# Designs tried in a protein design run: designed miniproteins, single chains, continued (5). Part 49

Each design is a single chain, and the fold is of that chain. pLDDT is the mean over its residues in the fold that is shown.

## One batch from the design tools (miniprotein)

Design m17684
Fold by ESMFold2-Fast:
Structure m17684 (fold): chain A 87 residues (1-87)
Amino acid sequence: SINNIVEALKKQGLSEEDIAEKQGEIETLEKIINDVNNQLDAGTPVEIVAEQVKKQLQEAGLSPDIIEAFLEYLKEKAPALYNELLK
């Protein structure tokens, strides 16, 4: 969820002002997270979801800070997907 991404950004040392400036990227990432959850709930193999996520991140043009926050989120909430993204 968006709250988990915000907490991950705070762990990276971003201020609340920095996070507010990244609101559009955070909203884009929330849509990617919702798509991931829908695909996993539909029984899509994690390897296929990982390849789709890599493509979505590349197409979305997200900043490194947002990508790092997303990976931290996945490490805690979807560790199987996190491990596939590291391959």
Scores: mean pLDDT 80

Design m17685
Fold by ESMFold2-Fast:
Structure m17685 (fold): chain A 118 residues (1-118)
Amino acid sequence: MPRAEVRHVTGKSLREILEEEAPGAKIETEYVTSSGRVIDAVAVTEETVTVLEAKKYGESPSSEEVAAAREAAEEAGAKWLNLIVAHFKEPLKEPLDLNAVPEFAVVTRAPTAALPGA
C-alpha cells in the first residue's frame, strides 16, 4: 500500500492552512463536484487538489466526503490529494468561516491513484 504523509497542524486558521498547502491557488468554498457532491473548501494547484472538511472534534470524514475529495482530484487531473480535516470544539455553521481556527487539523497527502476506485 502507498504510504500517505500525515501532519498535525495547530494555531492556524482554515485560510492559513489552505494557503500553506496550496500557495497561490484560488480557494473555493462550497465546491460542487460533477456528481453534485459538496465540499467545504477546495484549492487547486498544478499537481495537487487540496480539500478541506470541517468536523466536530473526534469525527472522521464520511465515505461520501472522501469520495467527493477523490472526484475533485480526478476531475482536475491532479497527481496528489491533500485532505485537510479541521477539528472544532463545536460544529461550524454554514457558510464556512475560513478565519476560524480549529482545535487542530490533520493534513493527509496521498497519490490520487492510491484512493480506492468506485
Scores: mean pLDDT 77

Design m17686
Fold by ESMFold2-Fast:
Structure m17686 (fold): chain A 57 residues (1-57)
Amino acid sequence: SEVEKARKELLEKENEQMAAAVGLRLNGGSREEVDAALKKYEDVKAEGQKKIEELEK
């Protein structure tokens, strides 16, 4: 279903963004760089959840 595909895509995008944020933290990225990466993770999650909710109507 479209909902299942959207959930899988969201999970993959969330994992990718979180891995990027963790990588920055482990490799000595600044607090500002890590915070920016975490904000991208939150934005991806919010957009994906909204899309899933629209598909479940």
Scores: mean pLDDT 81

Design m17687
Fold by ESMFold2-Fast:
Structure m17687 (fold): chain A 59 residues (1-59)
Amino acid sequence: MKELEERNEKATKETKELIEEADKNGEKSILHFKIESFIDEEKKLYISFSALFGNTLPV
């Protein structure tokens, strides 16, 4: 319960820091993130599947 809140706060803080860094460096980082997000969205199931079962290499 409390762990979930702590993780949420950490994610929020990291997001805030990323936004500030992106603003300082320009939208270059944001563009890259959006492209990766789009690609990862299609492979989200594949990546999530491997992560859920742990760091086990596919035989």
Scores: mean pLDDT 58

Design m17688
Fold by ESMFold2-Fast:
Structure m17688 (fold): chain A 62 residues (1-62)
Amino acid sequence: SPAVLEAQRLLAEMGFPVAVDGTLDAAFRAVIRRLQALHGLPVDGTPDEALLAYLRERLETV
């Protein structure tokens, strides 16, 4: 999925230990769920547009 790959790239740029392989596996879902919970987003374990927008905003302001 393009959204999964973009989320992996953004997280890798931020220094998170995630593989950039386009696969939404259990380990990556766990990372996404933690980020969603930490940032007050709905916790569903999928890199939706809201999470992608949040990550892009954070990367641009760092």
Scores: mean pLDDT 75

Design m17689
Fold by ESMFold2-Fast:
Structure m17689 (fold): chain A 77 residues (1-77)
Amino acid sequence: SEAEKLAKELSEQMEKMGEEFSKASPEDKPKILQKMLDLMRESYEKIAPLLSPEEKEQLEKYLKQFEETIKKLIEEL
């Protein structure tokens, strides 16, 4: 499905940014975390219309938890 293709592309991009994060200087790490958050938000907007109401609710919970985690990491750096 289109949702599965978008989810796979998101996963691959997140893995690449994770590698970039591990190799980044302390000054660049917050910037990469912000890019990851922006990508997750953009992907949510594209995927959400393709989901059932139940799947959308689960994705929204995941997005909120991800945003909170990234914001805390940026604040601690």
Scores: mean pLDDT 81

Design m17690
Fold by ESMFold2-Fast:
Structure m17690 (fold): chain A 69 residues (1-69)
Amino acid sequence: MKHISDYVSFSFRQEGDQYVITVTSLDGRTAQRTVPSRDVKDLRDALSELLKELGLDDLAEQIENTRFP
């Protein structure tokens, strides 16, 4: 199984009423998305989309299949 930390780092920043999520791959590629909601599903979907933009579809699938308790 691939670990997210082996391939990417995540950064979260609050910009007003929104969250800016930045994903950086180990080779220095970055993708960024602004999320207006703090809902875990919205954050998960944004992370999945960012990972797919970086070509990390396996990691995106792991995020999409994550169940919250």
Scores: mean pLDDT 68

Design m17691
Fold by ESMFold2-Fast:
Structure m17691 (fold): chain A 99 residues (1-99)
Amino acid sequence: SAQEQISKLAEQLEKEATRLLEEAGRAASPEDRRVVESARDAVLALVEQVKRSGPKLAQAARAAMEHIGRTLSRIPEAAEFARELTRVAQEKLDEILAI
């Protein structure tokens, strides 16, 4: 079903985002770790909203993920993980929007 496809894509995004943000947190200084943790919480909340509301929130989530990626990219140690997070989020959210 469409709901099962959306759930699967959102779960794939959640898994990849969790991995990338854990790596960013380990690479970040103690001062910047709070920014990475805040970004992780925001990303997980967005993924949960997309799971519940599907394509209706996917476009807004895509814009929010781009904003989070820009914020994280200001931390040099997190910049590569932020770019990959933005890429994966765009890919999975675009797939959800196509459903």
Scores: mean pLDDT 86

Design m17692
Fold by ESMFold2-Fast:
Order: structure tokens, then sequence, then C-alpha cells
Structure m17692 (fold): chain A 79 residues (1-79)
């Protein structure tokens, strides 16, 4: 599972929608209730063995995926 500190690091990234950090994936739910799943580890067990450096890389990748999700929601609302 991801640490509480990692969840707090991602949570303030954006105001649009909802972000849930799960042991094996990141779930972004837009304002319309549509969910986008981003797998960030092969399994919850393998994540428990990640170094801080490896975890930071996964957080960066997850933030990039959230950014794309937010961009899609904004584009949809603008149309």
Amino acid sequence: ALSEATQNFVDPYFKVGKVELLPDKLVYTDELGKSYEVPISPSPLSRSKLSKEELEKEVDAAMAAIERGVESVIARNAA
C-alpha cells in the first residue's frame, strides 16, 4: 500500500474530480462519476518492497496520468 504521505502529496494536485490511491492502482473519478484506473505496480505485495526513490517515480507517473484525466474533463466541460 502507498503511504499516507504519498496520498497527501497527490491529493492537492487538482480540484477537479476525486483521487483514490489503492494498493495496486490509482483511481481518478471525474465529476460525472466516470472512473479511470492507472495501474502503478504489478501487485500490492511488490509495492511494499519499493524504495522511496521507486515510489517517487510511481507518484510522478500517477500525477502525469491524473493531469491527462483532468485535461480530458476540462475539454469535455468546455464543449
Scores: mean pLDDT 55

Design m17693
Fold by ESMFold2-Fast:
Structure m17693 (fold): chain A 64 residues (1-64)
Amino acid sequence: MPQEVADLLVERGLTDRPSAQQVADLLKNASKEQLDEIIRALEAGDREAMRLGLVKAANDQLEK
């Protein structure tokens, strides 16, 4: 879920809560598969996979 991504970003020290909330808002219409991929990358500490997942989800939202 988008809020879980925001919570993990703050918990892992990658960003502050307001920035994490902006990411959650961006991911509001992301698919379950995209959210699961990002969460999995965050849990694994794979920063590059997380970044690519976020960019892909953001591009999908901007193209619709």
Scores: mean pLDDT 73

Design m17694
Fold by ESMFold2-Fast:
Structure m17694 (fold): chain A 57 residues (1-57)
Amino acid sequence: SNRRQAVMSILRGDDDSTVRYVRTLVRQGRIDDARNVADFARRRGRDDLSDRIMGLI
């Protein structure tokens, strides 16, 4: 599962990898998974990244 990679990208501040993963989730219709990534970013104090992810949904 790429969920571990998304978590690690957020923790490292690798926004490009996080956004790429979310674009893949959205393309696959995995909208709830994309929302979970946005929620995780917000819980980690990354409101900017969370808002960017939500803009892709």
Scores: mean pLDDT 84

Design m17695
Fold by ESMFold2-Fast:
Structure m17695 (fold): chain A 94 residues (1-94)
Amino acid sequence: MSPLQKLLQEIIDLAEQMLVADEEEQRKLAERIIELLGEAIKLMEKENYPQEYIDTLRGIKEALERLLKEKDFEKLRTLALLLSAFARGLLAKL
């Protein structure tokens, strides 16, 4: 697996863990996902991946950061589902 594929797979695995986690664990998982999304975005920018994919991941990262600050765990779980689906689709195209 490439470094980007490994990052995307870890993001998928953590996002899926959020669906069954309590609020304290969801906070920790979301913080780790935000870090990994930052790494994935930088790697995609360096390797000149399509801007549409970079912009989507950036939007998801910003939304996760906002929802964590707001402590909106219901919307965090919904966004984790959307992130998992998007990352799986992206991984299939890489």
Scores: mean pLDDT 87

Design m17696
Fold by ESMFold2-Fast:
Structure m17696 (fold): chain A 80 residues (1-80)
Amino acid sequence: DEDLLTLAKIVHELEIEKGASFSKEELIEAVRGRVSEELLKKLEETPEEYNGIQAFAVVANEETDEETKAKIEEAVKKEL
């Protein structure tokens, strides 16, 4: 859950900095050392044709129930 929240925040930052089409490789490098190796490997195992947002969506859908997905979405969009 904490790893997924960290991943969601990094995705949001990359979307702001690089636009919604940032690559899966850019996402992997941004999360390296900030999330678990297990979560990092799941991102690497997503289809090669996926961009960063698509890879994130697949991993988030596999690891979370609907309640956790809602929390991730809210945390990504809620700037303090």
Scores: mean pLDDT 72

Design m17697
Fold by ESMFold2-Fast:
Structure m17697 (fold): chain A 73 residues (1-73)
Amino acid sequence: MLSEELKEEIKELLVEVGGLSEEEAERIVNSSNTPDELERLLVREYLRGRISAEQAQALGRKLRELLKKHGLG
């Protein structure tokens, strides 16, 4: 389960690396309680053109490191 601290760190990555608005990033993290749910929502944003391929690659790398640090990767 994603902690509130982890959700804030994920939100920052979605804005800074993913190029999403703070409102979109907050919606995604608040709709995600597990890493699988988060990944599914991010894939949907990528397919909708909200995240570029380069941003998706960088974001995926940073998110995996963050999740692994919290024992969820």
Scores: mean pLDDT 78

Design m17698
Fold by ESMFold2-Fast:
Structure m17698 (fold): chain A 70 residues (1-70)
Amino acid sequence: FEKIENMNKEEWEEFVEKLRKLVGEYMTKEGLDAPDAHDKALEEILGVPMTDEVKEKFEKALRKLEEKLE
């Protein structure tokens, strides 16, 4: 998750756009609800399964990114 921690604002905006597009695709194509579609989209982008441990690491990386972008 080092890539996430080190993203600039533009890279974060691109990441969010890609994530939002994939979430929409999983919701419409597979009928997943928003949380499940979000997990699937993150699995596709990051190439790792969204286990509780991976989600915790991702949240910590996001907090560090938020501090960097403030």
Scores: mean pLDDT 78

Design m17699
Fold by ESMFold2-Fast:
Structure m17699 (fold): chain A 67 residues (1-67)
Amino acid sequence: GTLTVTVLGKEGDVFTVELSDGTVVTGTLTQIGVYLMLRYGLSPEQASALAEQLATAEVGEVLTVPV
């Protein structure tokens, strides 16, 4: 399947994102990555790649992740 990650906000090192199931997650890139690994079964490599994408993402961007 595919998970979408929509960037709702960024304040310093803290991101707020909305997932395709309507879940809103707020945290650092590491905290969000760990959450997605535990909740959706992302590999550490997938979580790292998503963190790199989120680090350069602007508010309103939508990222897609295979799950």
Scores: mean pLDDT 84

Design m17700
Fold by ESMFold2-Fast:
Structure m17700 (fold): chain A 66 residues (1-66)
Amino acid sequence: SDIDIGIIEISLGVARLLARKGKNEEAIELVAKTLEKYGYKELAKKVRELGKTDVFEAIELAREEL
């Protein structure tokens, strides 16, 4: 639903804040778990993989494919 997408978008904003503070693993885990909760399991896998090398790129990928 639009509300579920809105919740995911809020989680992306929080994850960007965590990443700016150097909490990269927490940022990626927040995004991936939120995506998994709302059924975006394949996107969550991509986010986790890309997040190992570039946390901001992984967050942007989630926003773009949402």
Scores: mean pLDDT 86

Design m17701
Fold by ESMFold2-Fast:
Structure m17701 (fold): chain A 87 residues (1-87)
Amino acid sequence: LEEKIEEAAKKIAKILAEKYNADFEEVYEKTKKILTEDVEKILNDEAVKAEVAAALPEAEAAVAATTDPDAREIRQAALDVAKAAIA
């Protein structure tokens, strides 16, 4: 799961750093922290885990409906982390 968080954070940070002309390392650390906190909520609360699991089909449809390639990649990376957290 930690490895999935790192992969997602790197992908998201690269896109955001390029778009906003920001420091990659700073964006990466912030993104990793956000993803880690979200994962911790899922792992520590069965109701949150069930809610995330129930929302997966809608989240997958939302990713598929996203036409902007950068936004789609960011959403896909976040979805991959959510799927790993509920597994």
Scores: mean pLDDT 80

Design m17702
Fold by ESMFold2-Fast:
Structure m17702 (fold): chain A 134 residues (1-134)
Amino acid sequence: SHMIQQIKDQANRILDIASQVLDDATLAKLKAQLNKIIELLPSLPERDQELVLEWLTYVGETLERALTSSPEEIRKLADELRAYSERVLGELHLRAVMESTTDPERSKTIMQVVESLSEVTSIILDSLERRAEE
């Protein structure tokens, strides 16, 4: 679908930028989590796909801005990304809870996406926070 192609494009943008700042082992972990999201997301409603696409777009923009930012500016970017990611993860978690009785398999898939998004968030925030402290 067009939206899944946009999700793949944003994931590739994130990986391209991250390859400039992450070691090979961490980059491989990031790639694995982004691939899990791409694999799981087509089975979910368009609403959930849109939320994840908006989040991936925000992550890509944040990483791009961080490449030319001072340590103080990177700290602000990390704080903003943390707040936005917490909101997105909370919205998806609520979606999983709402689906849990009527569509347990969909609820399970949403929770797997939440787990992968949480891991991506942790990898990116750890990288940004380390750079902000130096």
Scores: mean pLDDT 90

Design m17703
Fold by ESMFold2-Fast:
Structure m17703 (fold): chain A 63 residues (1-63)
Amino acid sequence: SARARELLERGAALKAAGDWAGTARAGGEVSQVTGDPAFGYAAAALAESGGDLAAAEEARKAA
């Protein structure tokens, strides 16, 4: 959907800026919009790789 694409583009920009909490939130929103938990889990893995364990845990809960 157009909304999922917008959220993925926003997530990519936030990741490039080093905003792991924003990246995790965007991934969680994609999971909610699409009904596919894979996006939340992917965002959690990215946040964890960036050292933001709290953001990673929130993304997993949103998935």
Scores: mean pLDDT 79

Design m17704
Fold by ESMFold2-Fast:
Structure m17704 (fold): chain A 64 residues (1-64)
Amino acid sequence: SAADEAALAAAQRLADSGVANALAGGVLDATGEARVEGDEGIATVKAGDITAVTRISKEEALGM
């Protein structure tokens, strides 16, 4: 769906630009959360009822 495609686009912006840039860029009305898991970070982006998850750096996750 369009919402699924938008959520994936937001997740890719997180991977490339960081969570703050995705939220600030207003590509979606998206909310972001980050968590450390092992030696990596996990970013979760919600747009409407759709949730997209991507891996980020541990340092980026700690900065959120």
Scores: mean pLDDT 60

Design m17705
Fold by ESMFold2-Fast:
Structure m17705 (fold): chain A 74 residues (1-74)
Amino acid sequence: SMKEEFEKLLRQAVELFGQYVKASKQSPEQAQQVLQQLQQVMNQLKSMGEEGKKVVDGFEEALKAVEEQRAKEE
């Protein structure tokens, strides 16, 4: 069902976001690969309607926060 697909994609996005945060501290190349996978899942979530768009907006804000945090670290 559409609900089961949404829940599966949401779980994948959460998992990939965690991998991205970890990779961003260890390996820029791995972080870029994980980010591309996360963006693909987010695009699928966005196509599923308003709830998907809201979830993606939350991930976009979280990604921006991670990027801003990295820019402040020397």
Scores: mean pLDDT 83

Design m17706
Fold by ESMFold2-Fast:
Structure m17706 (fold): chain A 109 residues (1-109)
Amino acid sequence: MKKNKIFNDKIYEVSLDGEITEERLREFLKQLFAELKKEGIKNVIVFVSPELEKYRELILEVAKENGIKAEVLPASVITSLSKEEQIAFLIGHLGKDEAIIFLNVPFPL
């Protein structure tokens, strides 16, 4: 599993490779949200690919265990926007204690 930090380390691109099981995803998310907690992040938006939508509740559970309020959205919410609308969305959701995660979704800009 690979991650890249973009835009002052507030945007995370996460690529999951191989077979995605609940156990593998939970272990990865525990590490990711622990890092976000250490960085002072309190609110996160997670964009997920269609195959990961079934893990919405797992993502919310692990975020909550780390004191982070998470919102899980399908990738289509942002990929259907124009470049200007995507930039406006990102700026609107990257406040002091906020981060955005693209989980198995390429960064659309």
Scores: mean pLDDT 78

Design m17707
Fold by ESMFold2-Fast:
Structure m17707 (fold): chain A 86 residues (1-86)
Amino acid sequence: NEKLLETLNKIRQGKASLGDLYKFRVRLKKPVKDPLSNKLITRGIQLDSGQVFHASDLFNYIKEHPFEPIVLPNGKSHKEYEEELK
């Protein structure tokens, strides 16, 4: 979703709010594990990769890591991705 990616880039630049990100939230049929927080969520931000993130946790991650990829390679969890970077 091009508009979602634009909003994520604006968050990195300090030009978009958590409220702007909330516009992209979807409700899920079943809880999914957030790769950033490892918590089960029923509503979140779905990326083109199919990964779903809790909106507040994704917002905070982008603010803290503005140059880091938010899409984990090969569908790996955040923990697996971090272990491969070590």
Scores: mean pLDDT 69

Design m17708
Fold by ESMFold2-Fast:
Structure m17708 (fold): chain A 99 residues (1-99)
Amino acid sequence: KIEKLKEYFKDDPELVALIERMEELKDDPQALEDYLAGEIRRAAFQPDAVERLAKLLVIAEVFGVTGRASLTAAMFGTIQGVLEEATVRAAKLLKELGI
């Protein structure tokens, strides 16, 4: 699943680097959670927040960390409308990935 995710996002080098970092952390669920929560907080205030958050939510699902406390807290720090749109886009991306 992780290799399929890297292939899907291959045209986004920052996102590929993020996925590679999460692969390094895969055996430490707390480190994965903390790293991704930090990226969600950073993404929430960028001009492409909806698209970036949608991709990060897809990555969270693939790595099995969706719904963890630090991610939930990071998501609560976003603008509600941005989070809602990102969630819808993430669902579409997961369907395209066959996950």
Scores: mean pLDDT 76

Design m17709
Fold by ESMFold2-Fast:
Structure m17709 (fold): chain A 73 residues (1-73)
Amino acid sequence: SSRVATAQKVLDTVKKNPNLSDEELKKLLQQLGVSPAAADDLIAQGLTAKDVESMAKVILNTLEDKAAGRPTA
């Protein structure tokens, strides 16, 4: 699905670039479906590239579990 492809792309981006700027992190959060205002709030709260990586992994696991008929993560 397009959501799986987007989450995978975000995950690959943060793995390759662990020192992303706040602006780059906001862009990745928006790609995961986070609003611009919510992304600003998360960055203000100290969200890091590791947090974005964890979010993308949870989204991927949830989508994969749904496709396999397993409980969501």
Scores: mean pLDDT 78

Design m17710
Fold by ESMFold2-Fast:
Structure m17710 (fold): chain A 118 residues (1-118)
Amino acid sequence: SVPRVETPVPWSRAVQYVRDQVLAALEAHPVAVFFAGVPDPSLFPSFYDIIPDPMSLAEIRERLDNGDYRSAAEVIADLERMFDNIFKYYPEGSPFRRAAEELRALYDELVATLPPED
């Protein structure tokens, strides 16, 4: 984002990195369509029986853009929750599990270069 002349953007370099480099890259990945939203509860009630705290890339983007995150660690916690939910619900070898494993590999590579919180 472009910083304001009188007031710098309140996000740390780490939060900006997560927004611009991590989340944007995950959203651009071909398999991201499977994680853009949470399943419809009326169509997938068993998901919500197993996953009480659902998370998606769209919800993380919305919370980040609304300024709901105070640190990069909080954004990372929600990304980890999204992956943990998918790994808990979908069995190994399923298409959604494989998609999550591909997205997780990209995520792990990107967060390895996360700058420190200022």
Scores: mean pLDDT 78

Design m17711
Fold by ESMFold2-Fast:
Structure m17711 (fold): chain A 67 residues (1-67)
Amino acid sequence: LTQAEAARKAAAYAKAGDAAAAREWALIMHNTSENEEARRSALAAAKAAGAGDAAAQYTGWHESHLS
């Protein structure tokens, strides 16, 4: 499972209105991130694939869990 795939799934669930599933896939993307550059590449790939909402959902979730 790639970070780009996880980001794409998070976007798909968010678009379908399943916030819980979207959050879980954002978590998977975070946990599979080996470094910040890899995470940024995954988000860029998701945007290029037409899943721009994946980045928005992920950053929203990530910000709320940073403390």
Scores: mean pLDDT 58

Design m17712
Fold by ESMFold2-Fast:
Parts: C-alpha cells; structure tokens; sequence
Structure m17712 (fold): chain A 79 residues (1-79)
C-alpha cells in the first residue's frame, strides 16, 4: 500500500496538512484494506480534521458506532 507508506512518512516528518490531504484522497478512492490501514494513522494525528476523516473512513467501512465516536471527538476539538 504505497499511499499508506507515504502517509506514514508525511506524519513522521510533521507534514500534517499534506498527510490530511492524502488521507482525503484515500477515503475517496481507497479500498477496504487502505481504509483499515488509514485508521491508526488518523488516530495518531489526533486533530479535529483527523478525527473527521477517521469518521468518514469508518462510515465507508460500515462501522457506524466507531464513525459516530470519531465525529464526536472531532466536534470536541473544533470548539
């Protein structure tokens, strides 16, 4: 999963805006394997936008409860 390896590198380099842009593309075009690999990386970013994207990834995976929890965390950080 080349895009997941790139995302890990961007996070490690502190390029969080670029990492979030790549995560958005993975959510739009990725398969279930890429979406599952994206989950711990978005949790690691620990930002409002990261949790919003995490909620979208979980929704695409059909994990409604986890999606709801992620969106809730995103809203708490946006305040």
Amino acid sequence: MERIAELRRLIAEGRIDEALALAREIIKTGDDEELRALVPLLEFIDSAEGYRLLGEAYRRLGEEERAREAFEKSQQLEA
Scores: mean pLDDT 85

Design m17713
Fold by ESMFold2-Fast:
Structure m17713 (fold): chain A 89 residues (1-89)
Amino acid sequence: SMAEEQRRELARWVLTRRLEIDKEVQRLAKEKGLSTSELIRIYFEKMNKLKAEFAEETGKTDWSDEELTKEINRLYREGVAAGFDEELG
């Protein structure tokens, strides 16, 4: 169905963005020698940006922060279960 295809595309999008965040945080840890607390701060900053971009991508204007967090986490798990992380590296 169209709804299943759209959800699959959103799952791939979320997974891609989260893998990019993970790679960037790992890069910063290796190159800058940042503390764990500083790396956690940067990760949360990037995750908040992802939530804003996801809200814009969906076109839905009535998201709560809790709903955004839950939906992004669900889509990430769905993307991993579908093997999209193996396709993306």
Scores: mean pLDDT 83

Design m17714
Fold by ESMFold2-Fast:
Structure m17714 (fold): chain A 68 residues (1-68)
Amino acid sequence: SFPVLSPEEIYSMSEEEQRAYMEQAVDFVMAQLAAANPHLTPAQLEEIRAALTAWEEKELAKLLKEKE
């Protein structure tokens, strides 16, 4: 199972560590979506992944501004 970190733990991480954690979280979510939705093509899964990644980048940028 994927470890879910608290906001405090994420905040204590470097930007590189935060990005690595977010990428692992996206990978985990995408694996679950693929398993639950076997009718989705690799192209459709990539579109969903791109949307999740864009959302996480926006949220991470907001958190980094609040940390500064």
Scores: mean pLDDT 75

Design m17715
Fold by ESMFold2-Fast:
Structure m17715 (fold): chain A 87 residues (1-87)
Amino acid sequence: MEKEKVVEILKQTIDYIKENKLSPEEILRVLEQTRDYIKEHFPENEEILKIIDEAYEKIRELLAQNPNDIDGVIKILEEAIKKIESL
């Protein structure tokens, strides 16, 4: 199921961010690559893509104001996962 694959990708992204000491620019690059991968390989669910786009924009805004708030980045991604799982 596409939803389960997207959730797995997002969980892997969270783990990668937690395990690596990334700069804000590196976090945004990883998230852009993850978002673009999901859009390319799983374009059929518009609602999932909307949730991911919303999470990306929230993280971009968060890191612009608080560049060291890695916990906030993880929280936004975990909330996106919960929204996708609820579909």
Scores: mean pLDDT 82

Design m17716
Fold by ESMFold2-Fast:
Structure m17716 (fold): chain A 55 residues (1-55)
Amino acid sequence: SPVIERLEKAKKALDEQIEKLRTELAKNPDPSLQASIERLEKAKKIIDEMIEKLK
C-alpha cells in the first residue's frame, strides 16, 4: 500500500531526528530538546497505530 509505505518512511525520518536530538540532549540537557523528543516520539506512536489499523 502506498499509504503504508509513506507512513513507514515518515516513521524512519522521525527515528533519525529523535536520535539527532538525543545526541544533542546528551551534550546539553535543555528542557526544550526534551520536549521536542517527547513530541516526536508521540507522533511516531500515532504513526505506528495508523499502520497497525491499515494492515
Scores: mean pLDDT 84

Design m17717
Fold by ESMFold2-Fast:
Structure m17717 (fold): chain A 76 residues (1-76)
Amino acid sequence: SSLKANEVAQAVFQAVKAGASPEEVQKLVIDKLIAYGIDEEEARKIGEEVKKLVEAGASPGQVATKTGKLAYEALS
């Protein structure tokens, strides 16, 4: 649902803003998506895409927006 996608995007925004590592942000995304009922394999693929953005130095807003989009597609 859009509410769950927005919730994970907001959590990612706060984590990146606080200086969380790419690995910490990846784990956060995977754990939340699995808790929302997404298969572990799909959650890991989304987590890897989000990790790449953090490694590339994307802003908290950019990482959150991409995470929200990927989560929305997986949860819909």
Scores: mean pLDDT 88

Design m17718
Fold by ESMFold2-Fast:
Structure m17718 (fold): chain A 62 residues (1-62)
Amino acid sequence: SEEEELERLTEEVYQRMLDDIAAALASPDPVIRAWAEKALTVSEEEMRERARGIAEQILKLK
């Protein structure tokens, strides 16, 4: 179903967001590190909500 596809894609986007934050924390650029540190203050629930919004946009382009 579209809902199952959306849930799967949301989890994939969420994991990629976490990977991007981890990479940004290791960045030599202090601006990128500051962004990553601020991103870590966002709750898991809010971050998953953002990931769902991105997943919905991706599915519209598919």
Scores: mean pLDDT 84

Design m17719
Fold by ESMFold2-Fast:
Structure m17719 (fold): chain A 61 residues (1-61)
Amino acid sequence: MSPLERLEKEIRELARGLPPERRAEVDAVLAAIRASDASDEVKLAQARGLRDWVLEALAAA
């Protein structure tokens, strides 16, 4: 499993704790990252940012 695939899996698992509308937002951002023509390093940085956002959203609940 690539680092990006592992991080996407982690993000999806964490997002299970979010309300459905927030999970839909996470799925949309993950799809946008995957569809991007950016390098794998840039995609990893974007995915790490999304993970941090999900963790903050969970902490705020």
Scores: mean pLDDT 83

